# Designs tried in a protein design run: designed miniproteins, single chains, continued (5). Part 12

Each design is a single chain, and the fold is of that chain. pLDDT is the mean over its residues in the fold that is shown.

## One batch from the design tools (miniprotein)

Design m16385
Fold by ESMFold2-Fast:
Structure m16385 (fold): chain A 67 residues (1-67)
Amino acid sequence: SAEQEELEIAVLLLEAGFDAETARRLARALKGLSFDPAELLRTARELHAQGVSVEEALARLRELAEA
């Protein structure tokens, strides 16, 4: 379900270091996209470490899904 997909993405973003509100916001925007969990986690950790904006993180994660 879309709710399950959103929660799975949110959990990985939380594991990457994003706060709960940001993780929920990004997951909602990214639901319906296909991700390899390990690849999503790795990329999310890198984005969090770089301190990028929520808008930039969203753009980079959308590109990851299209690759």
Scores: mean pLDDT 84

Design m16386
Fold by ESMFold2-Fast:
Structure m16386 (fold): chain A 82 residues (1-82)
Amino acid sequence: SEEELKKKMEEYSKKASEAIKNGDIDTAVKYAVEFAKLYRELNPDDEISKLSDEELEELVRQGIERYRKNPEKAKENYKFLE
């Protein structure tokens, strides 16, 4: 159900945030990708839903690296990962 998908997304978002906090980028990317895959299920017509799994992982990895390089500037874009 949509409610179950949203709960899983919240869990993955929290795990990704904790991994970023601990400096574990590979784990953060893993959980953020799982979050994005569930987002695609809820939003099939969205542009992110047209990305391949490889493109999605690269987009997520770039986002996490930007956040780590400048967390204060990136906080506005990654409020869900705080």
Scores: mean pLDDT 75

Design m16387
Fold by ESMFold2-Fast:
Structure m16387 (fold): chain A 94 residues (1-94)
Amino acid sequence: ASASEELGLKAAEALEKDDGETLYENLTKLLDDALNYLRENGQLHLLPALREHVTGLLDALIAYAKEKGKYKAAEALERVREEFLRRVEALLAE
């Protein structure tokens, strides 16, 4: 399993347990690793597509968490979404 697969599994387990802090830490690291990969490999032209797909996935997960009464997970996912968008806009301004 890759480091990304391990982070994703930890995030999924944290979501099911309504562990917002662990969910936030693991998803933020996963997304930061992805953004750093694009920057270091000269692939920032993929940022608009990545933004669309990641925000779509996060919106679906937020809806899922709220439906299941996992409000700490939902708040963590909304925070991840806001910080991800902020980082994408900063990279697009470079």
Scores: mean pLDDT 86

Design m16388
Fold by ESMFold2-Fast:
Structure m16388 (fold): chain A 89 residues (1-89)
Amino acid sequence: MAAAKAEAEKMKALVDRALEQARRAVEEGKKLIEEGDVNRGEVVKGAGLGMAMITASSVIIASKQNPALKEAGEYAREAAREAAEMDEE
C-alpha cells in the first residue's frame, strides 16, 4: 500500500511531463504552421498530443487494475481532457 502511493505519485509526474511536452509541441507546431510548414506543424502537434493521450490512457488502465492508483487515474483523465482541448486549437 505505501509502495502503491509512491507509484501513483510517479505516474502523476509522468502525466505532468507528457502534458508539458504536448504544450511545447503544440506551440512549436503552431509556429511551423504560421511559417507555412503546415504538414510538419500538424505532425509535431499530433505527436505531442498523441504521446500525452497514450501516457494518460496507460495510467487510467493501470488505475482500473489497481484501486490504490485511483487518484493517479483521475489525474490522468483530467490531463487527457486538457490535451483534447489543446487539439481543438
Scores: mean pLDDT 80

Design m16389
Fold by ESMFold2-Fast:
Structure m16389 (fold): chain A 89 residues (1-89)
Amino acid sequence: LVKEGEELLKKADKAAQEGNFDEAIKYVEEAKKKFEAAGDRVSAAEADAALARLKGMKAKKEGAPQEEIERLEAEARALGAEAEALRAA
């Protein structure tokens, strides 16, 4: 499960590099499900942060309102800090 989630994150990274944010989001969502099934709270939280970041990048590419982009970026930072706190325990 954890290894499957890690492999999905690698696929998400490749999709994001190609500008396929919808595909990248799908892979991160599947990775999160694998991490949750494994009971890996840290990796699941990191996947949540990655989802918010990808949604922000997609919104920016599609010309969404600046307020929406800033909100998604703030959410990604908050979720990233939460994941960091879980890892530091």
Scores: mean pLDDT 81

Design m16390
Fold by ESMFold2-Fast:
Structure m16390 (fold): chain A 70 residues (1-70)
Amino acid sequence: MKEEKEKKMFEKLRKLKEELRAQFEKAGGDKEEFEKLKEEYLKVIKENTNLSEEQREVVAEAAALAVLLQ
């Protein structure tokens, strides 16, 4: 059941990421600032979680976009 729960969570995160990316583009966001924040989050996630590389990328990107849109 944990594996199924994780899959559903990442599907939701992928959808959220796409929505946040669309909002970021509409707002004329700074791509360099986004990449820098994504890299910082990716490092923290890599050190503190057992997620796959693909899962870490999704989480880091969503987190960076969410911060830049507030």
Scores: mean pLDDT 76

Design m16391
Fold by ESMFold2-Fast:
Structure m16391 (fold): chain A 72 residues (1-72)
Amino acid sequence: MNLENGETLKKLGEEFEKEGRKKLAALMYSQASYSYNLAGKNEEGIKLAEEGLKLDPDNKDAKDALERSKLR
């Protein structure tokens, strides 16, 4: 996977956050985290998963992304 998809998802998350759509922003950040981790950008992936979890603490996708990042 290329970083272009992760960058697009991160930007979408930022836009949804600006609109106050916290659950959608958290989902976009968790998907961006997966893309960054697959591209070897584990530190940025962790940060994105943490931002998603901060916006929606019950978001399972963000919790899973953070857990997977810590296992690598």
Scores: mean pLDDT 77

Design m16392
Fold by ESMFold2-Fast:
Structure m16392 (fold): chain A 95 residues (1-95)
Amino acid sequence: SLKEKAKEFLKEILETAKKHNLPQSLIDAIETHLKLVEEEDDPEKVLFILDELNGILQIYLYSAKLGGAPEEQIAVLEEIVDKATKLENELRKEL
């Protein structure tokens, strides 16, 4: 359940990142974390993988704002970061 919710979320944000032409390095990071979640059966470690990706997403959002990225990309990154934070908090309650 927790692992499947994490996988579904990572697949969703991967599609969103590709659709909105987010940086390839971020797309690669999302794909890497999706693979890590797929290979992990420990729910606490799945949460750790999500927490690490949330940190990466926040760095990309901060860099996009400082670098003057297109407003659409900033808005998409803000939405992804908000959803990631909410999901992590929800999944922690399922432990």
Scores: mean pLDDT 87

Design m16393
Fold by ESMFold2-Fast:
Structure m16393 (fold): chain A 81 residues (1-81)
Amino acid sequence: VLEIAEKLAEIKRESEEKAKDKEEARKLTYERVKEYLLSQGFPEELAEKIAEAVAKTAPSEDFEALTLAIANDIQELLKEY
């Protein structure tokens, strides 16, 4: 879970750096996270839920804090799946 969360945190930061505004950053994060998870063999419904959670996570300068927040969201979604 933590290794996946680190990759998703990287995708989120890259999307935020490339995006011109907050809406674009959310869309890019959602699309790229979903694409990555599907490429890793995640079910579509779970990939969509995780992508939405990551896109909604507040930006943070603390990469470790961002990674832990994403890891927690993934763990909660996995309990429901």
Scores: mean pLDDT 77

Design m16394
Fold by ESMFold2-Fast:
Structure m16394 (fold): chain A 94 residues (1-94)
Amino acid sequence: MKLTEEQKLWVRVLLEALIIELRNYLKEQGYSDEEIEKFEKDLRSVIDDLLAGMPLDEVLEKVREILKKYGVPEEVIDLILQAVRDIYRLAEEE
């Protein structure tokens, strides 16, 4: 389904909140500010692709690879991917 501009805004807001939580996690793991900024940029790029119409499954695979690259545990990755899917589907369902 095609998201409205309002739905896209809500998806972006909720995913940005998720990025903030992940930033806090990486800070606690000892990542540098430069590494965290790159991580946020990589995730925001994928969010832009999602909102531009990239298939959700492809977006989820890209998010998983970014999270793995930064050493996020598999259990946390699964929760994050569920959150992304739920956010998108909630917007898609009106």
Scores: mean pLDDT 79

Design m16395
Fold by ESMFold2-Fast:
Structure m16395 (fold): chain A 71 residues (1-71)
Amino acid sequence: SEFEELKRKGDELEASGDYQAAGDAYMKAAEVSTDPEEQAELFERAAHAYAKAGDISRQGEAMEKAVELRK
């Protein structure tokens, strides 16, 4: 599925040190998921990837999306 491809792509990019692209892939995976817990976990993974990339703005955006899903 597109979801599994995006999640795998994020994992591969993170393993290769391309943290910015990993964050982008995790964000897309979260957006195509319909499970709120899964979405929140993926937004949290995106935030961690963006933090490693030094992208504080996108880190904050991803964290806000995760918090919103957890209430």
Scores: mean pLDDT 86

Design m16396
Fold by ESMFold2-Fast:
Structure m16396 (fold): chain A 79 residues (1-79)
Amino acid sequence: SMEDGIRGTYQQAVSTLEQLRDEGKLSEEEADRYIQEIQERADKGLEALRAGDYATAMSHLDDVIKIRDDAIKLANERS
């Protein structure tokens, strides 16, 4: 379902941050901060999806992708 696909995307973003932490490219504090931001966006996105507000749900998904990409960029700058 669309909801399962969106949840999968959120979970993959969190998993990426956990991998960057485990590789030592992000500190525990940095990874936790990014994960918290992703979880907040995921919660709001899923709430919007349940309400039928697809535009808001997609906006929060875009924010999750941006947060993930920012974290990857930071990790790569340290490599």
Scores: mean pLDDT 85

Design m16397
Fold by ESMFold2-Fast:
Structure m16397 (fold): chain A 87 residues (1-87)
Amino acid sequence: ALTQEQFEAAVRASITSFGYDPNDPTIQSDIQEMIKVLEDNNFNASKTEETLINQFENEAAAKGGEQLKTALMRIERVRDAFARLGV
């Protein structure tokens, strides 16, 4: 099973690689929401990735312009984080 510490480390590393500060309050809020999804999926890496991607794709479908670009980048950060975890 995936630990919260491993997940949080991978997410923070991904966020940093995309040029964001993982200590930014808005980014910290996003990390906490992703941790809740991990907990809700009983720390299953594949189910957590699927749930997060589906949520963010649904959010992106309702967006346009710069908001759509931001939503798509959020999806790429999630995929990068799970790639770092070997999923």
Scores: mean pLDDT 83

Design m16398
Fold by ESMFold2-Fast:
Structure m16398 (fold): chain A 71 residues (1-71)
Amino acid sequence: SAAALEAARREALEIADKLIAEGRANGVADGDILARIQAAVDALAEARGLSPADAAALRRDVAAYAVSRLR
């Protein structure tokens, strides 16, 4: 549902912020931080039982957000 996707999106953005902060503090390369975020988002989508379309939308939104935060 749209509500489930929105809730997952908010949680995924919080996870992205945490992984960016932790990765930067530990000198992790931006590409490796992005890979960690993608893995966490995929795990979240699976855990929440999102449809393939909603999982794709979540991945797209979080990838765009993470790239903007790493600039």
Scores: mean pLDDT 87

Design m16399
Fold by ESMFold2-Fast:
Structure m16399 (fold): chain A 99 residues (1-99)
Amino acid sequence: DEKFDELKEKAVKILKETFGGEETIKLMNALTIAIVKYLEKKGLYGEEAKKEARKLAEKIFEKIIEEAKKGKLTKDLFFEIISETLELPLEEIRELYEY
């Protein structure tokens, strides 16, 4: 999906420019694990899980890009975006990042 790939590429570039490469890997890993936990909680697997994961990731990437354009992107806001989008506690998202 060209739109997904473009959004991901833009979001990753922004994260690298804002936080650095090593930190971006940790943030992206936390995002990936959070999406997996959301899908498991909803009982989604296979093709439907893949479609929902893509949709959620697109929403998160769009919000990251929007907040970065405003000069407001922080690690706390990154975690808040994930928490709001996935309806997971903020503390759980932070734990995934710290691990």
Scores: mean pLDDT 86

Design m16400
Fold by ESMFold2-Fast:
Formats: C-alpha cells, sequence, structure tokens
Structure m16400 (fold): chain A 70 residues (1-70)
C-alpha cells in the first residue's frame, strides 16, 4: 500500500538522519517503534511531555492497523 511505502520511507529517513543503517527488510513492529521514538524525541525537543505507555500503545495499534489495511 502507499501508506506502508510512506512509513518505510520515513523509517529509512529517520535512521539515516541519526547516522544508523536501516534494515533491508524491517518488520512492521520495527518501523512503528522507530517512528514513535522519533515523534517522542521531537516533542521532548519542543519542551512537551513524553507519551504515556497508554498513548504509545494506542499509536502502535493505529499504525499497525494502517499498515495492514491501507
Amino acid sequence: SKFEEALKKLYHQILESKGKKPLENPTDEEIIEVIIEFIEEGLLLDGEQPFSEEQKEKMRELLMKGLKEL
């Protein structure tokens, strides 16, 4: 799906920006965790609160659903 391709692209861009090598075939879970961590790091830089575990779990559920259905 275009959504899956966009998330994989974002995963690659995030890891490259950190000087890390992206995996050739990342799992959906690995993609989601990198994206959530990146968003949380951005929020912390803006002086915002980090996500709660409940908020992170909801984000994992929504992103996983998007990867499977879109």
Scores: mean pLDDT 80

Design m16401
Fold by ESMFold2-Fast:
Structure m16401 (fold): chain A 87 residues (1-87)
Amino acid sequence: SSELVEKLLEITNVFTDIIKMLSKDFNSEKVQEKSLKKLEEVIENTNDPTVREHLKRILESMLELLKKYNAPEWFIKKVEELIEKLG
């Protein structure tokens, strides 16, 4: 329970950083690549099945927002690939 909460907070902080970067320059390929790298690192460091399921749901919500705000197709596809790795 304590370990789960700590991991969820770490994930939340990473997503907050990604949202802040994207909000400054949504169309920057460099910002998009940095965001993907942070997401890949979080996925690689997340072994708990419960935390992985939670991370998958957060990424699915992010994917909906990226599609709604017309993110580049390559970025959308990369996020979809990351969701698939969690399944």
Scores: mean pLDDT 78

Design m16402
Fold by ESMFold2-Fast:
Structure m16402 (fold): chain A 61 residues (1-61)
Amino acid sequence: EDEEFGERTARVVAREIAARGGDPQKAYEAALEKFRETLKEGLPVHDAASRGARAAVEAAA
């Protein structure tokens, strides 16, 4: 459930990064890694998705 949500959010962010000329694979991997890390820290799914999206943007910059 949470993993599926994280994967979908990571794919959406990766597509936005690709549209701006960034690396979608690097963005996807960074988003998913940070999402999983945040969930392990006990934070809510919405916080995990937000931190994942930020990590994707930073990794693709």
Scores: mean pLDDT 80

Design m16403
Fold by ESMFold2-Fast:
Structure m16403 (fold): chain A 87 residues (1-87)
Amino acid sequence: SRLEEVINLLKEKKFDEAYRLAKGLLLESIYYFGRTGSAPVQAKVWDLIEQGKIDEAIELVEKLYKEGRLGDAYTAAYLVASYFVEK
């Protein structure tokens, strides 16, 4: 799965590669399926990032993926990667 590839890149701290792939997956999800992350999930991911709990944020992405919450998983992966690339 392409999202499993993103999760592996995040675990390896390859944020530039993870960002590029996650952004593409999120845009495809929005464009073709209208799916994005919920506001509570986005807030939770940002809270973990601001606390420096990056590994916990990555674990949340993996949990959302395993639960089939794909819009949330793509958005969470994008937010984690974008923090290190866009900021």
Scores: mean pLDDT 82

Design m16404
Fold by ESMFold2-Fast:
Structure m16404 (fold): chain A 95 residues (1-95)
Amino acid sequence: SEEDELRLNFLVIALIGEAHLLSLKLKRQGKEEEAKRIDEAVSRLVQAYANRDLPALKAALDELVEIAKKYGDEKTFKNVERLAAEIRRLAERLA
């Protein structure tokens, strides 16, 4: 539905926001390689979403969850995990 497509768009934007904040935090900690990894994962997420590539979307979501688990605080990890799970469910329903 159009409502589900709009909801998916807002969830993707929210996940990008969480990832961007984590990237900035990692850069402040001198963790340039990990910040680069998250920035590249965000780029893959955006491309997969724009192209409606479900396998690529899932791969980017899994990578962002892994990075958030390793380098994020509990709040960041839980937010990224929740957003990724909801995006995955909604994207699969729309496919």
Scores: mean pLDDT 89

Design m16405
Fold by ESMFold2-Fast:
Structure m16405 (fold): chain A 98 residues (1-98)
Amino acid sequence: VVPTAEGYARLAAEDAEKAKELIKNKTPEDVKQAITYLNDAIGAFRKAAELDPSLRELFEEAIEYAQKAIDSLKQGNYDEAIENATKAAELAREAARR
C-alpha cells in the first residue's frame, strides 16, 4: 500500500469486504476476525482523512458504518452487520475514485 489517501481508502474497502465475507459464515471465530478487519478498516479511514481532509466527511460516514457493523456483530445481528460493512466498503471505493 502506498501511503496515500486513495491507498488507505482501497485498503479499508478490502478489509470491509473481507469482514463481510467472514460474517456470512456466522461462526464465533469468523465473527472475531471480522471485527478485527472492521477495526483495521476504521484505522485506514482515519489515516485517509488525515492525508486528504477534503474527503473527511465521506471517511467519517464510512467509519460510522464500520462501527455500526461491529455493534451489530456484538448484538448477533449478522444481516445488519453485512449491510453496514457493505456501505462502509462502498464509501471507501467512492473516496478511492477521487
Scores: mean pLDDT 85

Design m16406
Fold by ESMFold2-Fast:
Structure m16406 (fold): chain A 90 residues (1-90)
Amino acid sequence: MKKEEEEKEKEEIKKEIDEILEEEKLEPLSEEEKEKAAEAGLLIMREGLSPAEAAERLGISVRHAQLGALAAQRVELKKLAEELKKKKEE
């Protein structure tokens, strides 16, 4: 993937993290924690790292890496839904 696309996906993942935490009425993450959790999600999706491996690389908790992975999966699902709509229009 191009670096610009990766940064854009990271911002989308950060927004999804905020939405998950708000839905669950959990304490929001700091900007630094949220940034690293989003990076963990991207590493898991792009490189196939486990949440534990991503957490170790970025110096965050495994739970934050798992949150990032969940948020990244939600972003991917939204993109897949849009792609399926385009294919049905053909």
Scores: mean pLDDT 78

Design m16407
Fold by ESMFold2-Fast:
Structure m16407 (fold): chain A 89 residues (1-89)
Amino acid sequence: ANAEADEIAVAAGRAATEAALAAGASETEAKLIGYQAAKAALEAAAKTLPVDPRELEAMLLGLQAAIAKAQGRDAEAAALRARAEALLA
């Protein structure tokens, strides 16, 4: 289910961010690590849970947009976000 996959991704991202900060990573590095962990967890959860493929693609694009923004790639982040929104329309 989409809610279950989202909860798993959020939990993984938060845990990775907290672990990175505890290990001495910068706020920007910890945020990037968190988004990468959330994306990996979402992809793994989608293999075991019945997730709508359109909503999964939108969630993955949203995480890719967050990663791009954290890396200073604002134009790429905006394009990825627009694509995610279009999939859910």
Scores: mean pLDDT 82

Design m16408
Fold by ESMFold2-Fast:
Order: C-alpha cells, then structure tokens, then sequence
Structure m16408 (fold): chain A 66 residues (1-66)
C-alpha cells in the first residue's frame, strides 16, 4: 500500500533524525508531517498510532515493515 509505504518512510526518517541532536528542527518537521499524514489517511487509528510512536517507535516500525 502506498499509504503504508509513506508511513514507514516517515517513521524511519524521524528515527534517523533522532540520532543527530543537530537535526532537532528537521526531526520535528518530519514528525509533524507524519502525524498530519496519519490523521488524514487513518483518522480512526491516528491517535493510537501516534501514541504507539511516542511510547514505542520500534513497535510502530515493526507494524510498517511491509
């Protein structure tokens, strides 16, 4: 699914940017894009997916691994 592929890309990008403290602003921008994308394409699941991302980003990545 194109939606799942984009979600995975955004989650991976936020995770990569989180490894570099100089990229805080860019990480925040990509994180906001991810949350907006989830609310737009998965409105019924968005709050739960955002919660999972904030509490266990590796578990969210595992859900999008395909």
Amino acid sequence: SEVRERERELVLRVHELSQDPSKLEERQEVQEELFRFLREHRPEEADELIRLFLTDPEALLALFAE
Scores: mean pLDDT 76

Design m16409
Fold by ESMFold2-Fast:
Structure m16409 (fold): chain A 80 residues (1-80)
Amino acid sequence: SRVVDSVLRLLRNSGISFNIPESKVREAIRKVLEEAKDDEAHKYLFPTWEFIYKLIQQLTDVKSLKEALEAFDKLVTLSS
């Protein structure tokens, strides 16, 4: 979807990339946006830490914020 493409591009332009296939990242973005389709969905249109936590939870099936934080360095690459 165009929204998923826009979010993925925004993440890359912000120096955020994932060490996994793009197809899995796109699917995770789609699921996070679908779950947040209420009035709060707009907060996920910008890469916030909460949005990144939700993406990691979808990608790793982690169930806690602590597990997501521990997985961060393995799944996410930050570039300036």
Scores: mean pLDDT 64

Design m16410
Fold by ESMFold2-Fast:
Structure m16410 (fold): chain A 63 residues (1-63)
Amino acid sequence: SMEELRAEASKLPPEEVAQRALQTDDPEKIAALLSALPGDVRAQVITKLPPELAEKVARLLQA
């Protein structure tokens, strides 16, 4: 559930969330995970992604 994803992600440092996102290698799944996070945490995770991936994920979050 979204509540479970939010609770799990909120317990992790942004660095670990970014590492899991990189292992996923799917911008759509990464965007879905980040959509469950508060905006400030979301921004921190995005800044830790490679620029190309960060841009794709940010674009999906705006849709």
Scores: mean pLDDT 75

Design m16411
Fold by ESMFold2-Fast:
Structure m16411 (fold): chain A 115 residues (1-115)
Amino acid sequence: IEEIKEYLEKALEAVREGDLEKAREYIRKAIELAKEIEDEKLKKEILLLLYAAENAVAAVELSKEEKTVAKEIAAELLLIGSEFDLSLVENSENKEVQELLKITKELVEEAKKQL
């Protein structure tokens, strides 16, 4: 969990710096760690948060490419997916999930600013 938090915080900083490749790499490392979680409920909640972060970064990456209507729709769908995934874990009673949720919300908001 602590390593997942560290990678998520590094991903947030990378998004703020505009380094989407590093942000994606940190999120992927966090996802690999989350897949090893033994508690199935905790694993699912953390994976939803990490997929939300991954989708938000992907939306920014698409927005940096040549803008077409199709890419704009795809970016919007990725952000809708991110917000939906976050909504599924908002009421978690697990403090670690709540800490990761806070960081992921900041990452998604930072991504929205770059669209």
Scores: mean pLDDT 81

Design m16412
Fold by ESMFold2-Fast:
Structure m16412 (fold): chain A 100 residues (1-100)
Amino acid sequence: MKRLELTVPVDARGKTEEEVYEEVYRSVLAGLRGAAESGYDEVTLTVEVEAEEKDLEKAKEAAIRGATEAIREAGFEVVSIETSREGNVVTVTFRARRRP
């Protein structure tokens, strides 16, 4: 099986939750559709979200929603989600595999 590693950096500063959701959704969907067409059946997706401390949790939730929707639309399923924080950056790591 071919595994792809995909990183999506997002600057959420000055953006609404909806804008973060849409940016993550579009970027992840494009990447995963390309991966699927290239024969990848497993993807490790890393979404790095930078926001002001007060907005980090909302930006993280919007990014998770956007990525999850994009994964589903691209024909993949979420196997795991891991979250870590370093200062003003939240890293969300998804393991995804192609649906049978």
Scores: mean pLDDT 85

Design m16413
Fold by ESMFold2-Fast:
Structure m16413 (fold): chain A 100 residues (1-100)
Amino acid sequence: TKKNLVIEQLQNLKNETNDEELKSQIESIINLLSTEEINLDTLQGFAEKLKEKGNTLYKQGNYDLASKYYKIAGYLYDLLENYENAIEAYNEAIKANEKA
């Protein structure tokens, strides 16, 4: 399923990062996605907070970490079928990665 693909991508990002806060956030999201019934409002709230964290990191010049937060927000927006916000988040991730 698309959900299983996102979980796999999240596990890959968790293994590629040394940032403990990001690892903890990824674990929380994987646990949420692994529940029997996913609360879409909770998932939307997570996506928004991750995008805001990415914006903060970008302003601080931490482009590598900002890119990772934006990617996760994009994955969650994509699962919500909020394609406009998913595209915006992925574009911000690419922009951050180019500056890293």
Scores: mean pLDDT 85

Design m16414
Fold by ESMFold2-Fast:
Structure m16414 (fold): chain A 68 residues (1-68)
Amino acid sequence: MTIDDAVYVLMKTYGLSEEQARELINEAIELLKTHSRSETVEELMKKYGLSREQAEEIVNLAELILRN
């Protein structure tokens, strides 16, 4: 999965702008370099006011990018 694929999914699923979706994916990728999955979810919820469901999906997409 590419960053552009993840951005497209977030725009379609949650109605985010391209800029917001791209920021969230890049933040999740950076956080996952130094934080666990659960810590990354909590940080995204705190920083961006996301629901747990939204934050978990963003982290799922970031993990798929990092596994490719």
Scores: mean pLDDT 86

Design m16415
Fold by ESMFold2-Fast:
Parts: C-alpha cells; structure tokens; sequence
Structure m16415 (fold): chain A 62 residues (1-62)
C-alpha cells in the first residue's frame, strides 16, 4: 500500500539507505516523500529512530 511504502521509505532514509528510500517513495506516489519527511520529524521529536519514523510516515500516508 502507499502507506506501507511511505513507512519503509522513511525507515530506509533514517538508516542512510537513500537508494532504497527513493524506490519506496516513488512507489508510494506524490505524497510519499512528504509523509516520510513528517514521519522523520515526529521520530526526531520523540528521540526515536528508524522504526518510529516508519510508523509515523505510515500513519501520515493513511
């Protein structure tokens, strides 16, 4: 789903895997990059990491 793809992209980006992140963002569609950025921001606010970025981006994409 677009939400799952946005989440996986955010997780990959948080781990420094930009190639994998870009692949997932393209699959997620036009809002994928925005949702991933929002997920990363929320994870940073909570002091979390890649898994929190994944869940936040997935929820934002729904």
Amino acid sequence: SAADDAGEGARAAALGDDDTANRYFQRSGPDGGRNAALGGQEAAKKGGGAEEAREAARKAAE
Scores: mean pLDDT 77

Design m16416
Fold by ESMFold2-Fast:
Structure m16416 (fold): chain A 85 residues (1-85)
Amino acid sequence: MFDEELKKKKEQQLKEREQLQKNSVTLSMKNSRDLGVQSAKLGNVALSQKYVDNARQISKSNSDNKDAQEETAAGVEEVEKVLAE
């Protein structure tokens, strides 16, 4: 009985750690997006393009992370809209 509950608790902690790692990727992309958008507004096209390229690469490498997929898609769209002005 105790071993079964301990196993479930360990599995929950492992899932929480995996979710924290996924959240860390998403948070990193949110921070990169802010820099990418600001760089685009300042006319730093090279730094903005680095963000877009990195966001596309992270999206491809993290296909199972829905939050990262949504963040990278939104970030790329926002940076590209600023650069189009």
Scores: mean pLDDT 80

Design m16417
Fold by ESMFold2-Fast:
Structure m16417 (fold): chain A 95 residues (1-95)
Amino acid sequence: SADLARGLEGIPLYHTVLAWALARVDALVPVLGVDAALARLEAELEAQFRQLSEQLRQLAQKQQVPQSGLDGSLAALREVFDRVLAEARAHALAL
């Protein structure tokens, strides 16, 4: 079942994480400078990705999702976080 992957491809997750990341850049850049702010943001996004990935693995086990379905959902989640980081980086460099 690909139902978990479809849930993670939802625009609300992307928008929520992006809004948080942009606000975090705006808060960190004046204090740390661009390079240090982006390094910290990347670490914080990676920590959030790991937490959500673990929650997704637990949900997949509970719902008896095949490994291929879980792998697809994790790939979709990684794409969301990679896109957020790229947009946050572009935003920081424009400041």
Scores: mean pLDDT 82

Design m16418
Fold by ESMFold2-Fast:
Structure m16418 (fold): chain A 98 residues (1-98)
Amino acid sequence: TPEERALIAKVKELVDQKKYMEALKVLIDYFFSREKPDRALLESGIYGILFQAGVPYEEARELAREITDAVLKSSKEDAYKVAMDVLKKRFPKLFNFK
């Protein structure tokens, strides 16, 4: 859809600028903005951001599932904080840029 293409373009723009935390927030905010949230879109989006941030392929895949599960169990207001708490615990040095 045009809205999904706009989301993908914005996430790519932020990733190209190494604004990985902002890219994750945009993706999470989009997920909660939808009448029918797409778990697969959220999980694959998180995976792509983590891989581009330098997380190894297999670890990025596992971490994307962990973050997606945590986000799904949280409120919209807490989702970003929960995602960042997981990342800080697993990869603190990787995400100290912003």
Scores: mean pLDDT 78

